Designed miniproteins, single chains, continued (4). Designs and how they scored, part 7

Each design is a single chain, and the fold is of that chain. pLDDT is the mean over its residues in the fold that is shown.

## One batch from the design tools (miniprotein)

Design m12214
Fold by ESMFold2-Fast:
Structure m12214 (fold): chain A 82 residues (1-82)
Amino acid sequence: KKAEEYVKKAEKYLNEARSLLESGAPDDEIVKKLEEAIDYAKKALENSTDPEVQEKAKKIIIDAEVLLAFVEIRRVTARLGE
């Protein structure tokens, strides 16, 4: 129950981050959603040894970390233009 709720929250935040990224929202808002997705996915891993939960949580962390890296690269590039 608890771990599955964390996976659902992680997926929700990851999807919100993707929507914000596509809509051109500020980097800070996207980063916040990605960090929340990673946090909840890690909590899911800590609360379950279920292979399905583990696989879903790990995928969310990977997807969120990839998007976070992209946003940070974009943020640094924009900053250099100031």
Scores: mean pLDDT 82

Design m12215
Fold by ESMFold2-Fast:
Formats: structure tokens, sequence, C-alpha cells
Structure m12215 (fold): chain A 84 residues (1-84)
């Protein structure tokens, strides 16, 4: 099982990956690539969910909140893409 320090580091990496996927999804959406935007947002939601789990395992409530905010942001953006 991962140490709390390793879980924190992996949560931070997952958060960074989710942030990058959201950024790329916003760019894809602006370019009219709805399929690419959808796949990137689904990936971002999965990464954010993983980060929530790892942050909880690490006992880092601030990271849990950041990961939850990213999950909700990706979900809302996905709903916007689906309306297009």
Amino acid sequence: MLSKEEAREEAEEAIRAAEENIREAEEAFKAGDLKKATLLLISAMLLAATAIYLAELAGDEELVERARELYERAKKLLEEVEKA
C-alpha cells in the first residue's frame, strides 16, 4: 500500500494531469472538436476522482477539495459540450 507521502504526491500528479486535460478540452471545444473535448473531459473526471481517493488516503483535506473542484469543473464543461 502507498505511504501517505506517496499518495499525496500521486494525488498532486493526478490533479496536474486533470488540469491539463481540462485546458486541452477547452481548446478543443473552441476549435469545434466536440469528440476530442468530450474524451478529454471524461479523462479529467477520472483523474480527479483518482486524486480525491489518493488525497483522502493521504489525509490532505485541501487536496481533496481541489480534486473535487476539478471534478465538478470537468463535469460542468462536459454538460456545456453536450449542449453544442
Scores: mean pLDDT 88

Design m12216
Fold by ESMFold2-Fast:
Structure m12216 (fold): chain A 85 residues (1-85)
Amino acid sequence: MREEAREKLEKAREALKEGDLKEAIRYAGEAVRLALEAEDLELLREALEIAAEVAAKAVEAGDMELELEASMVALAAAVGIAVLS
């Protein structure tokens, strides 16, 4: 679980660097799920940072659907952090 979450976060960061916001949030969402199963606060915090950046870029692009998707991933990560802290 933790290794899989880390791999998803790496893929999310690569997609984000390439400007592929849809892939970035998809991988970040998968990482949140895996990090919650692993109860790993550090992975959840990293996923939250990626999701927040995708949401900000989606707002700049005017992509309301992507902004909502990224906001939901960020919320899931934030709730997980609060529960596991």
Scores: mean pLDDT 85

Design m12217
Fold by ESMFold2-Fast:
Structure m12217 (fold): chain A 88 residues (1-88)
Amino acid sequence: VSSVDQARSFIDQARVQAIQRGASDQDFIDSRIRNRDRYDRISNSSNVWTVLQQGVTRLTQMLNDPNADPRDIATMIVSIEHLVDSLQ
């Protein structure tokens, strides 16, 4: 992705796919709560954009894997969402 808006659009599309694969709204909530401190540390780094692009690459790989755990996809989406929010 080349912009924050593209990253947001991508995670919105990925969220739909994760839910279709069996992720629940609760999986996203749980990821936000349990990993908040970790996401906050990453988002305060000077390399936020690089980490965001690495996250998008990994999420794309997960979405192309039919055996990927939908909860892992939800966790990656939440991680990218946190990074996107930190860039605004």
Scores: mean pLDDT 77

Design m12218
Fold by ESMFold2-Fast:
Structure m12218 (fold): chain A 66 residues (1-66)
Amino acid sequence: MEEDLLSLTPEEQQKVLDAIRRARELLEQGKYDEAIEVLQKAIDESTSPAAQKVLEEELKRIKEKA
C-alpha cells in the first residue's frame, strides 16, 4: 500500500521503488523469471518488515500473471 511506503525512510522507499521499477521493465520484456529474482533479492536484502511486505505483494501479483 502507498501508506506502507510513506512509513519507510527515504532510502528504504528508493530501494523498494527501484526494485519494483526494474521488475516491471523485465515484465515488459517477457522476462518473468528475472523479474521474480529481482523482487526476491530485494526482499532478502531488506531488513524492514514493511518493505518486505510491499515487495512480497508485488511478487505475488507477478506470479498471478505469469
Scores: mean pLDDT 76

Design m12219
Fold by ESMFold2-Fast:
Structure m12219 (fold): chain A 55 residues (1-55)
Amino acid sequence: MPPPSAEEQQQLRDRVQQALDTALKLGHITQEQRETLVDKLTQAAISGRDQALKE
């Protein structure tokens, strides 16, 4: 797995944000948690933690 560049990091954040937006829309998380989780899950994606991307 090649490490994500700064540009790829932005793409990963967008993907994570879409997943979190769906969770927010379904009522699984709050809007405040969405903001926090975007950064946290993006960092997890960079670290190669697929479990975070799944949620």
Scores: mean pLDDT 69

Design m12220
Fold by ESMFold2-Fast:
Structure m12220 (fold): chain A 86 residues (1-86)
Amino acid sequence: EEERVMELLERASKAIREAINALKNGDKETAIKYADELVRIADELERLGHRQLAADVYRAASDIYRKAGQTEKAEELEKRADELRA
């Protein structure tokens, strides 16, 4: 599903950009919503067998959760990303 993977990566890129902008504006709630979307995208990439891409997206979500104060979620996603790259 080459087209599906590209669509997921485009959505991930947009979500990361929007989350960073939200964090710069102090809007942690919006940043968390985009981090949640990134987790869903990473889950789908993992199901499609793209473990490295999924790991990268999980790491992006982890960074956003951490900056938004969601430390526990950030740590869980960092561990998941590390396992996928092993």
Scores: mean pLDDT 88

Design m12221
Fold by ESMFold2-Fast:
Order: sequence, then structure tokens, then C-alpha cells
Structure m12221 (fold): chain A 100 residues (1-100)
Amino acid sequence: GMEEALRLAREAHRLAAEAVIAARNGDSERALELGRKAKELALKAVELPGTSKELAVRTLKMVAEGLREAARALEPRDPEVAKELERMAEELEKKAKELE
């Protein structure tokens, strides 16, 4: 139901926030791991029965913003991982537009 979708959405956002912290600390491996998990949970949340279009779009956009922040923090130290994080953010943003 909606409550379970909200739990996954919150967890995805939390993981994206942790990816930003890891990226700011220069931990490219951890930032990428957390970013991938955040993306996976965001996509799972939007596919759950009972997820509203509004919650789905918000979740995808919030996680994408976190991934872009992580990419910006990491770009001076690890431009290749930063590009991968930006690519993941763009994928989530595209999915959000398709749902609008």
C-alpha cells in the first residue's frame, strides 16, 4: 500500500543523502554503492501497487538531486565515478518526466 511505498521512498532518499556524505569525504566506492542502492529502491518504490504518481515523481526527483550533489562533490577527485552518478540521476529524472 501507500505506507510501504513511503517507507521505500524514505529509505531511497536516506541512501542518496548518505551517498552525498560519502562523496564529500572522497569515498568514491561507498558513494557509488549507496547511489546504486538509492536508485534501485526509488525504482522499486514507483513500481509498487498503490504508489501515487505524485509520490513516484517526488521520490525519483529527490534521489536524482542527491546523486547530482554526490557527483558534484566527487568530480574533482573521481570524475569517472561522478559521471556514473550523473548518468544515474539523468535516468531517474527521465523516468519522472515519463510519469508526469
Scores: mean pLDDT 88

Design m12222
Fold by ESMFold2-Fast:
Structure m12222 (fold): chain A 78 residues (1-78)
Amino acid sequence: SLTDQTRRILDRTIELAQKVRDQSKDPELIKEAEEIIKQAQELKKQVDEKPATKELYQKAVELLQKAVDLLVKGGLPV
């Protein structure tokens, strides 16, 4: 389902952003990672309360892309 796909994307986004937060030495990258984690956790709560919309799915994909970009900028493996 779209809800299950959105939840999986958000879980992966949180995992990747946590990796940046925990392994990066760059304060700016850590701050950006913490913001991504916060936004992804908020979207995950919304998905737990109601079925995912196309808009919510698109926001989840955007956050995943930001988390991947952060790993690349930090020289960390995706």
Scores: mean pLDDT 86

Design m12223
Fold by ESMFold2-Fast:
Structure m12223 (fold): chain A 100 residues (1-100)
Amino acid sequence: MTEEEKEKKMDELVDKFVEVILSKPPNRKAEIRKLAEEFASLFESDEEYEKHKPVFIKKLRDKLLENPELSVEEIDNAVKEFQKALDEAYERLKKEREQA
């Protein structure tokens, strides 16, 4: 996958996450985990993941801040929840790659 394709997919994932936070679906945690797993799967190495993770988190926060319906506290909590799901998803992916 090219860097341009990765950036486009990251932007799509940001938009999907914002939709999940705004729509407040009953399966919110599952949707967040799915998005975290999709993001983690974009990278072939730890170096790529660690490089793109902070950029993605910033894009996510900036996009949420554009929504007047969301408080700063809700945005902070949503970002923290995603970061936790992302770390869990990446650890699972790493373990699966070691077993394959």
Scores: mean pLDDT 80

Design m12224
Fold by ESMFold2-Fast:
Structure m12224 (fold): chain A 62 residues (1-62)
Amino acid sequence: GPEVDMAARLPAIKQSLIDIAKKYGLSQSIIDMIQNVSSVSELLKAMNKLGQEINDIIEKKK
């Protein structure tokens, strides 16, 4: 199922999220959170938080 596919791709997805976090200049604590992800549930939480942090930066630039 989708969960199994996401679990198999977890290292690649984590690298993509770290690259995005660095591109937006997010804090080391966010990068560390992403690196410590070990499950699909934790990955979804990390993705959600990354999205919130990026949105906050975009809103502050307006």
Scores: mean pLDDT 79

Design m12225
Fold by ESMFold2-Fast:
Structure m12225 (fold): chain A 79 residues (1-79)
Amino acid sequence: SVEELEKRIKRLLEEGKEREAIELATREAFKRGTIKITPEEIEAKRKEIEESGAKLGKPKAAEEKLLQLKVLEELYKKE
């Protein structure tokens, strides 16, 4: 359930496992069809984040978005 997923994500965040929390949330959203993004759109967004200088203005937010995109790319490559 969504409630059990939220509980697990919160626990990972409380344990300082921010990467694992983001990976879990992204994998579950992809598995449930909540994220409807193509591999081409993933590449376009990654390039935009890197080229736009978002990493310079908001490094943590840029890193989190890049991690989400990396997880999505890995899920597509394994299928």
Scores: mean pLDDT 71

Design m12226
Fold by ESMFold2-Fast:
Structure m12226 (fold): chain A 74 residues (1-74)
Amino acid sequence: LNPTSQEMEVAYLAQEVTLLLGTVEAAEATSTILGNVLSGKMSPEDAKKILEEALELAKKGDLEKALQLVLEAA
């Protein structure tokens, strides 16, 4: 099965968020979000919005808010 371009964008954003947060909890939460997109439980658009918001929070140094956002979305 080939992922869609939107699913690939979600995968890349999940990787970036995980790398910036640097925690096991972030890796598990972003993997759950990606899994939900691939299983049809979450739209790629909703996942992209959440992960982009988490990425912007992490870039601003608000790592706790970024982690909370992805944990709540998972």
Scores: mean pLDDT 83

Design m12227
Fold by ESMFold2-Fast:
Structure m12227 (fold): chain A 100 residues (1-100)
Amino acid sequence: SHEEAVEELEKLIEETEKKLKELLKQARDYINQGNLDEAQKKLDEAKKVLEELGKKIKEIIERYNLSEEEKKRVFEKADKVINELMAELLKLEREINAKK
């Protein structure tokens, strides 16, 4: 059902947020330890997770034929989370580049 599709998308977004926060925390810990190569690997993993999220969201939307209102509701929640995590990722990447 469309309701099940929205729940699957919300769950996917929440699981992805948790995974991204963990990867960004690990990257920060590696930066603090001076392990810039390991920090960069964690940021690269985070970038892949974001790319996979985009692909999976598109697949679910297409498979369930979600309405524009349903898409908007899910994307508004995702956009806030993704923008915050993207800002932290870019901040950490700049910090790594400044220390190389």
Scores: mean pLDDT 83

Design m12228
Fold by ESMFold2-Fast:
Structure m12228 (fold): chain A 69 residues (1-69)
Amino acid sequence: MTDEQVDKVQEAVGEFAETVAEAEKMEPEEAKKKIEEAFSKLIEIMKEAGVSQESIDAAKKKGKELVEK
């Protein structure tokens, strides 16, 4: 990956983390929807950036852990 792709993925991960923090202030059902939408966007950005399938799978595991708690 290029440095630009790494930076873009890290920024997307940061935005996802901020969305999760914002969702904690919301109604539980609405929070879950917002987290799922943000996670789907994160995965799309990772694929567009040419991130390896292994890294995408790692991100999916982390996202699932956050949603399933």
Scores: mean pLDDT 74

Design m12229
Fold by ESMFold2-Fast:
Structure m12229 (fold): chain A 84 residues (1-84)
Amino acid sequence: GKLDEGIARLEAVLARTTDPVVIRVAKQLIALARDPNATILDLEIQLGMARIVLGVSKLIGDDETAAEAEEVIEAGELIIEARK
């Protein structure tokens, strides 16, 4: 389902990323995805952090971190859709 797909995509990003903010956001999204008490707002806060990383990475020309942040955003959106 969308939840399992979102988690799998986040785990794939974690396997290759070296960015500490991407690591933190991806780990937190996985934890929230597995927590039945987590709210959509909790997930949206983490997506907001990923969107900031994407914006900063694009501004400084860090295409690798920008691509990783985009994948984290897409995975988080799948998790949110599974909760709706």
Scores: mean pLDDT 88

Design m12230
Fold by ESMFold2-Fast:
Structure m12230 (fold): chain A 72 residues (1-72)
Amino acid sequence: MTFSLPRIDTRTVEDGAAGTTADRPTSAAENEALVEGLKTYRAMLEKEGLLTEEERKKIDEAIERAREAAAA
């Protein structure tokens, strides 16, 4: 028979105590915070010498999208 026991993943998928994740419109403040975080992350990678061209493009794209969303 299949053995069933509690574990960390089960706790994660339950998420029963706070079942209100569906109703979340994106706010300008969230987008601005995201831009700030992405800029910091990019600068950190650049300092480490780990910033590749493809990674840079992805981060720049994400910053642009978040900034446009915040400006709308």
Scores: mean pLDDT 65

Design m12231
Fold by ESMFold2-Fast:
Structure m12231 (fold): chain A 93 residues (1-93)
Amino acid sequence: SSAAFQQALLNGDYVTSEERLTESTIKELEEGNYEAAILSLSVSRSVAEELGFKEAAEYYGKAIDAVMEGNVEKAKEYLKKALEAFKKEYEKK
């Protein structure tokens, strides 16, 4: 899914890329692949930071912290909030 994410990002389709990466991150969390989930969340946070989407970036950071604390349910909650914030901030530009 990383290749599909990067292609959408290069085409300026940031929302579609984040939706696809979010689906991959949820799967990684459900499979217990926390290292991959943290990497995916870090990529999403970096994209949000580069675009100036402060609220989305903050929620991606909180999702990473939740994964590191072993709280998968809280990580999924923050990831959902991050995607909602990302979409909202994208629509305002």
Scores: mean pLDDT 84

Design m12232
Fold by ESMFold2-Fast:
Structure m12232 (fold): chain A 86 residues (1-86)
Amino acid sequence: IEKIRENLKEALIASGVVSEEEAEGLAYYTAGNLAENKGDLESAIKYYEEAIKHFEKALEKDPDNEFAKKRLKETKEKLEKVKKKM
């Protein structure tokens, strides 16, 4: 999962479409989804918590970033669902 996360971050940054913080957040969010799908709820929680940190940093730099707002909300909802399963 870590290699998938790093590869996604690099690809997103190379695309020039998203900021580095958005790329990191999305990569961690994707890693969290992969861990959750495998039933690794502890890893899913850690990845979602990291995704939240990066999306929050993106919003600190640009409070009007709709992508970061939407992803932050989605990631927080995913984190709550995973915690409920534990």
Scores: mean pLDDT 79

Design m12233
Fold by ESMFold2-Fast:
Structure m12233 (fold): chain A 88 residues (1-88)
Amino acid sequence: SLLEGLRKKVEEAKRLLDAGNYQEAIKLFEEILKGLEDYVKYTKDPELRVLLAEIYSLLAEAYRKLGNTEKAEEYQKKADELFKEVGA
């Protein structure tokens, strides 16, 4: 499904992050976000909201590793807000 395809891309980006390839991980996460953010806004799918929050949290980690504190804080706040909304 589309969701399984997105989840596989997230796992690929997580592997890049774990390997220290922070810029490549960020690029892949941001490509995933281009469609997912709008889709989540117009759906009632809690699984997609959790996935979006996870992606924001991982982007925050990647930006923090690169020393981009402003972007790290921005994405962490987005993740925290979504986790609060889904009760996680």
Scores: mean pLDDT 83

Design m12234
Fold by ESMFold2-Fast:
Structure m12234 (fold): chain A 77 residues (1-77)
Amino acid sequence: RPAPLSQEEREELAEKIKSGEYLSPVERVVRELRPGISDRELAILTTALSIQLIGRGVDGRDREALEREARRVLEEL
């Protein structure tokens, strides 16, 4: 439903987008399957997986597809 974001919520969201964290569905899967991972390792692994999945033909705009394929790859590792 169309709940307008407040200025404070927009600033918070902009910080998260600027860090790339909440924009990446792959990061959520990495955090779920690797709960002890450091922030630096998280960023590296998330970036590497995102590049690999897009290179394999996963649509980078389909957040659900990226999340599902990232989970599949991490479960095989």
Scores: mean pLDDT 67

Design m12235
Fold by ESMFold2-Fast:
Structure m12235 (fold): chain A 56 residues (1-56)
Amino acid sequence: MMDEMVKGGQALRDENYPEYLKILGKDESEEEVEKFKKTIEASKQAGREEARRLAE
């Protein structure tokens, strides 16, 4: 539902990954949440370094 899309976006911004995965109907187990968080953090870190290089 549309309300679930809004809640999903808010959960991502709040780093509430279990709620986000639950809204998507995915596994919200702690193991999946931890892997998802690590993937997001790694992507953010790589993106920040790339953006820093490109900001030149």
Scores: mean pLDDT 69

Design m12236
Fold by ESMFold2-Fast:
Parts: structure tokens; C-alpha cells; sequence
Structure m12236 (fold): chain A 100 residues (1-100)
């Protein structure tokens, strides 16, 4: 798999980054994590205990699924990942396109 070889090459340039972890990040980078978004909203509304979060999280996830937050520009998410790992955007974008 040509994509796998490129993933291994780029991951090798980042200390501690596993190639399989990098592939999973790229496969999911533009997918909305409704649970994480719901958790962020709950905390912004003052939910400060695990019990309050657990009780309200399913309702917030359902509401976000019905009214999804606007996905960021796919290019912005990929660019942010490239900056995080100090990798060339063009290389990260190429692998993303091969995986998706």
C-alpha cells in the first residue's frame, strides 16, 4: 500500500508518533467528534462534575447530531495537524487524499 509507506515515512520524522496512530488521526481529522463537542459545550455552560457531564452528555450529543456544528474547512484541519507535528502541509494533504 503506497499510502502506508508515506505514512510510515512522515511518522518517522515525528518523535513518538506511531504510523497507525497517524493514519487513524488522518482518517478521522475531518469527522465531527460529537462527544468531544458536547463535552466542550457542557463545560462552557458550567458543568463541572463528572455526574453532571454524564447525565447531560447523551442529550447534547443527540442535539449536535440533529444540528451539526459547521465542519471546519478540511484544509484548515489538515494544516493545523501539519503545524502540530512540524510536517509539510502538502505531504500531509496527499496522504489524507489517498486515505479518503
Amino acid sequence: DEARKLIEELASKVPGLDPEEFENILRNINKIDYKEEALHLLKSFGADTEEEIEQNLPTFVEQLQKNPPRPGDNNDNIRALAEKYNLPYSDVRRIYDMLN
Scores: mean pLDDT 74

Design m12237
Fold by ESMFold2-Fast:
Structure m12237 (fold): chain A 60 residues (1-60)
Amino acid sequence: IDELIEKEAEKAAKEALETGKVDLEKITRELIEKNNLDVDLEEAIRRLEKLAVRHYLKLS
């Protein structure tokens, strides 16, 4: 799961830089449903957001 969240966080950061918009909740929800993950949605969103911000700062 950590690898999947990291990959989506990097993708979200790039999307935010290119478009100025990213729906982290939608991305996280789809990631959980697509990969059938047994995780708390809100905790997964917080984790993905934290990593996406980190990637965003490195890319900007």
Scores: mean pLDDT 75

Design m12238
Fold by ESMFold2-Fast:
Structure m12238 (fold): chain A 110 residues (1-110)
Amino acid sequence: SEIEKLLEELKKILEEGLEEMKTASKEEALALFNETLDKAGDILQEMADLAQEKGADPKKIGEILKRMHEEVVELYDKGLTASKEELLKLFEEAAELILKAAEEIAEIAK
């Protein structure tokens, strides 16, 4: 399905983002974290739009995205003052939250 293809693309972007962050400076890694969040957000919005087209409840999708966004922003904010090692762990936690939201959207889409 189209949503499953977007989920695979999302997984790849998050994995590639983490690998780039590992070899970057702390400042570059923080910028990559933000860039990866923007790319992930675009894919999640495409998944949400497709789920709504398939008859998924916009309110349920909105609640999933809002919860994920609030948690991910908190992790990014912690990353601003964290060590490089801690920043990578925070990114891994953010990636797990993003993938969980994407899987919940895919399930609601049938």
Scores: mean pLDDT 89

Design m12239
Fold by ESMFold2-Fast:
Structure m12239 (fold): chain A 69 residues (1-69)
Amino acid sequence: RQKVTIELPENTALAPIEALVKEFGGDIVEIDPATKTVVASIPSDKSLAFMQAVKEQFPQASISLSAFE
């Protein structure tokens, strides 16, 4: 699985990101509502498509990938 960290603009609702994680068969690992940061575990074969969907829906979002240790 791929660890994906998403930083959203301050006035963004978190529910659409949670829905995208679920649609791509992922799990939410961490949510920080104060910083609008979501950390998700996404199946590796779907991680690129997930990142593309996030960028299309939230163009100002910052996305980073790291492997789980």
Scores: mean pLDDT 75

Design m12240
Fold by ESMFold2-Fast:
Structure m12240 (fold): chain A 65 residues (1-65)
Amino acid sequence: SNSSRYSGLMIRAIGELYRVGGTIELKDGNLVVTLPERSPASEEAIKLAEEAAKLAGKKLEVHVV
């Protein structure tokens, strides 16, 4: 189901973001990613977050510390 797929993508995004010192949360209907820097590893985490946002019909925001 879309709900199951969304949960799987979010779990993967949380794990990959944790590896690069980042976080993801839902704020005001948007998915918000915060991370210390953009790198090839963080871009893979962002792709997972983008897929989750698209599936949920939400916008993705990326903030660098």
Scores: mean pLDDT 82

Design m12241
Fold by ESMFold2-Fast:
Structure m12241 (fold): chain A 94 residues (1-94)
Amino acid sequence: EDEEVKRRKEFAKKFDELLIKFLDELDKLMKEYETDPSITEEELEKKIDKLFEKFEEEVKKLMRELGLPEEEVKEIEKGLKEFKEHIHEVFKEK
């Protein structure tokens, strides 16, 4: 198997692990917001933003460690931006 293909597979696997961790933490935040009336919408949004920033930094570290091509890095960064916007939309509608 080509080293480039192996690198992409390693990224995908570890990215999935990071994504699952992010989604689990996001679910916990949403449940806390639904059950605790002292948590404001603004506080929840700030917590979601911080959680996403942490996730983005972990993904960037992973890309750097695996030495992904710049073109792939840009595409992933674009996907992360779109994903962040989607998360905010889901929160807004919920």
Scores: mean pLDDT 79

Design m12242
Fold by ESMFold2-Fast:
Structure m12242 (fold): chain A 76 residues (1-76)
Amino acid sequence: SVDEQRRRLLEKHPDNLELLLTEALAGNEEAYKAFMAKASPQLQALVEQMQKTTDQKERQALAQQIFDLIRQERLS
């Protein structure tokens, strides 16, 4: 399954922020801690904002913004 493939990739790439965030959003608390420990201050702020929002559309927009920022920071 896609979930099993993602977990296997994270085992091989434990510092991959996209994989850590995807697992954290699925409810993996250890992945959330690892993401927050490795993430830039801007990424940490966006994740904290996402956790505080109760609006589903805003939460989805914040999640997309976080993934986009991870990709931009990797290219810098």
Scores: mean pLDDT 81

Design m12243
Fold by ESMFold2-Fast:
Structure m12243 (fold): chain A 98 residues (1-98)
Amino acid sequence: SELEKEYRQLTDEERAVLRYLALNEGRWVTEEEIAKRLGISLEQAREILDRLVEKGFVEARVDADGNRLYRLTDKGREILKVAGEYEVLERLRAAQEA
């Protein structure tokens, strides 16, 4: 499928961001959390996130304090499902909350 091709064209960092957002579904995630999780700079995290927003996998908002917040779109969930990863990440998230 087209999504399988798109997944294969993603960088390791882009895939890591999508996995982290899937693990944290149900809340908005800060750029600072993503940068810390991946061990990269805020500038690098923002560049990756901007690409994922452009591709339609991630949506962004700005809070009242000017912080950038991110979460998966339906397309972002679907690409992880096609890759066979979403169910595992959903189970891991549920286990952390239980």
Scores: mean pLDDT 86

Design m12244
Fold by ESMFold2-Fast:
Structure m12244 (fold): chain A 78 residues (1-78)
Amino acid sequence: DGVIKKLEKHAKKIVAELRAQGRPDIAERVEKLAKNMLDAVKDVQSGKANFPETPSDDQLTKTGIAILDGYRDMLLSV
């Protein structure tokens, strides 16, 4: 399973948990961020991004998860 699948699974988990907590507003914002992030990861992997060093799959996955978790936590703080 690739980086995209791992990040999509994590984003779906966050969105489902937020909807279950009665926060569909935050769930929608996390879902939009996840879509933009997945598109950016695809551009990096396809070589369309101007990138001097290609990050490892582990680095992309770890960074993506941290961005999703951090954004969720920030929005829940409001």
Scores: mean pLDDT 78

Design m12245
Fold by ESMFold2-Fast:
Structure m12245 (fold): chain A 64 residues (1-64)
Amino acid sequence: MAERMAEAGRRAAEAGDGAGAATAGYVSKLHGHPEAGREVARAAEEAGHRLGAEIAWKSVETYG
């Protein structure tokens, strides 16, 4: 599940959907895959979605 969420988040970030990317990162983190959340945050940053990247990074730090 978490791997699929990371893939979906990465593709959302590439397509310009920062909110979708951030949500995927958050869900990946909650299911014990913080690496997936970090990958989504990085993809959002590279795509130029600053707000989505910020939310994704914050979810990695805040939600365990």
Scores: mean pLDDT 65

Design m12246
Fold by ESMFold2-Fast:
Structure m12246 (fold): chain A 69 residues (1-69)
Amino acid sequence: DEYRELGEKYEKEGKYKEAGEYYYKAAQTLPDSDPRKYELLKKAAEAYKKAGDMKGYLKALQEMSKIKP
């Protein structure tokens, strides 16, 4: 997934807000039944937290809470 690759690139560059945004976009391309969606939302939350983006962090956590185990 191109969005996931961009998230990983920005994370390596220390651009955590952009990393969070692209991990979140990658997650949004997947149905809730895909186990990769939870992983991507978790990566987005971690990136947003590192960026100090509390709104992004809470948004990612809310989406994680909607996903079935």
Scores: mean pLDDT 83

Design m12247
Fold by ESMFold2-Fast:
Structure m12247 (fold): chain A 99 residues (1-99)
Amino acid sequence: ISEKMFEAFEKEIEKFAKEAVELGLISEEEAKKLIEELKELVKKVLEKNPNVKTFGLTFTARKNDGKRVSEYLIRTIELEVVDGKLIVKELEKKIVSYK
């Protein structure tokens, strides 16, 4: 189950990073770094919690000019194990642009 949860998070992390690059919020190089760092973080959490049945993550990417946030993407995902099946729930996706 932990392997299935990690695989699901890996796909969602990659999807979020791709969307953030497509929106111009992060560079492709930043996305590669983000993917690796988040994968390591999720792996460590799952290793410490091998019997977890519900796991939620919120991702936020922001474009900032040093004074304000001009654009952001927020994505919240919940993974739940029900009767040995992994269910992926997308709870929130929000894109905001300030002119």
Scores: mean pLDDT 68

Design m12248
Fold by ESMFold2-Fast:
Structure m12248 (fold): chain A 58 residues (1-58)
Amino acid sequence: SRAELLAQLRAQVDAMAEKAKEELKANKDDPIKQTQIGYETSLQIQQISAAVQKQIEE
């Protein structure tokens, strides 16, 4: 179960990274938007990681 939770976390992080990559390409000429996308993606990854850690500990 822990290995499966970690595999799901990795898949979600990879999906978020791909989405952010496409959004950065779409906004290549907007440095403010690129910074916002990077920040928001980092926060989402942190939140998901924390949620998975809580599930592992429960």
Scores: mean pLDDT 81

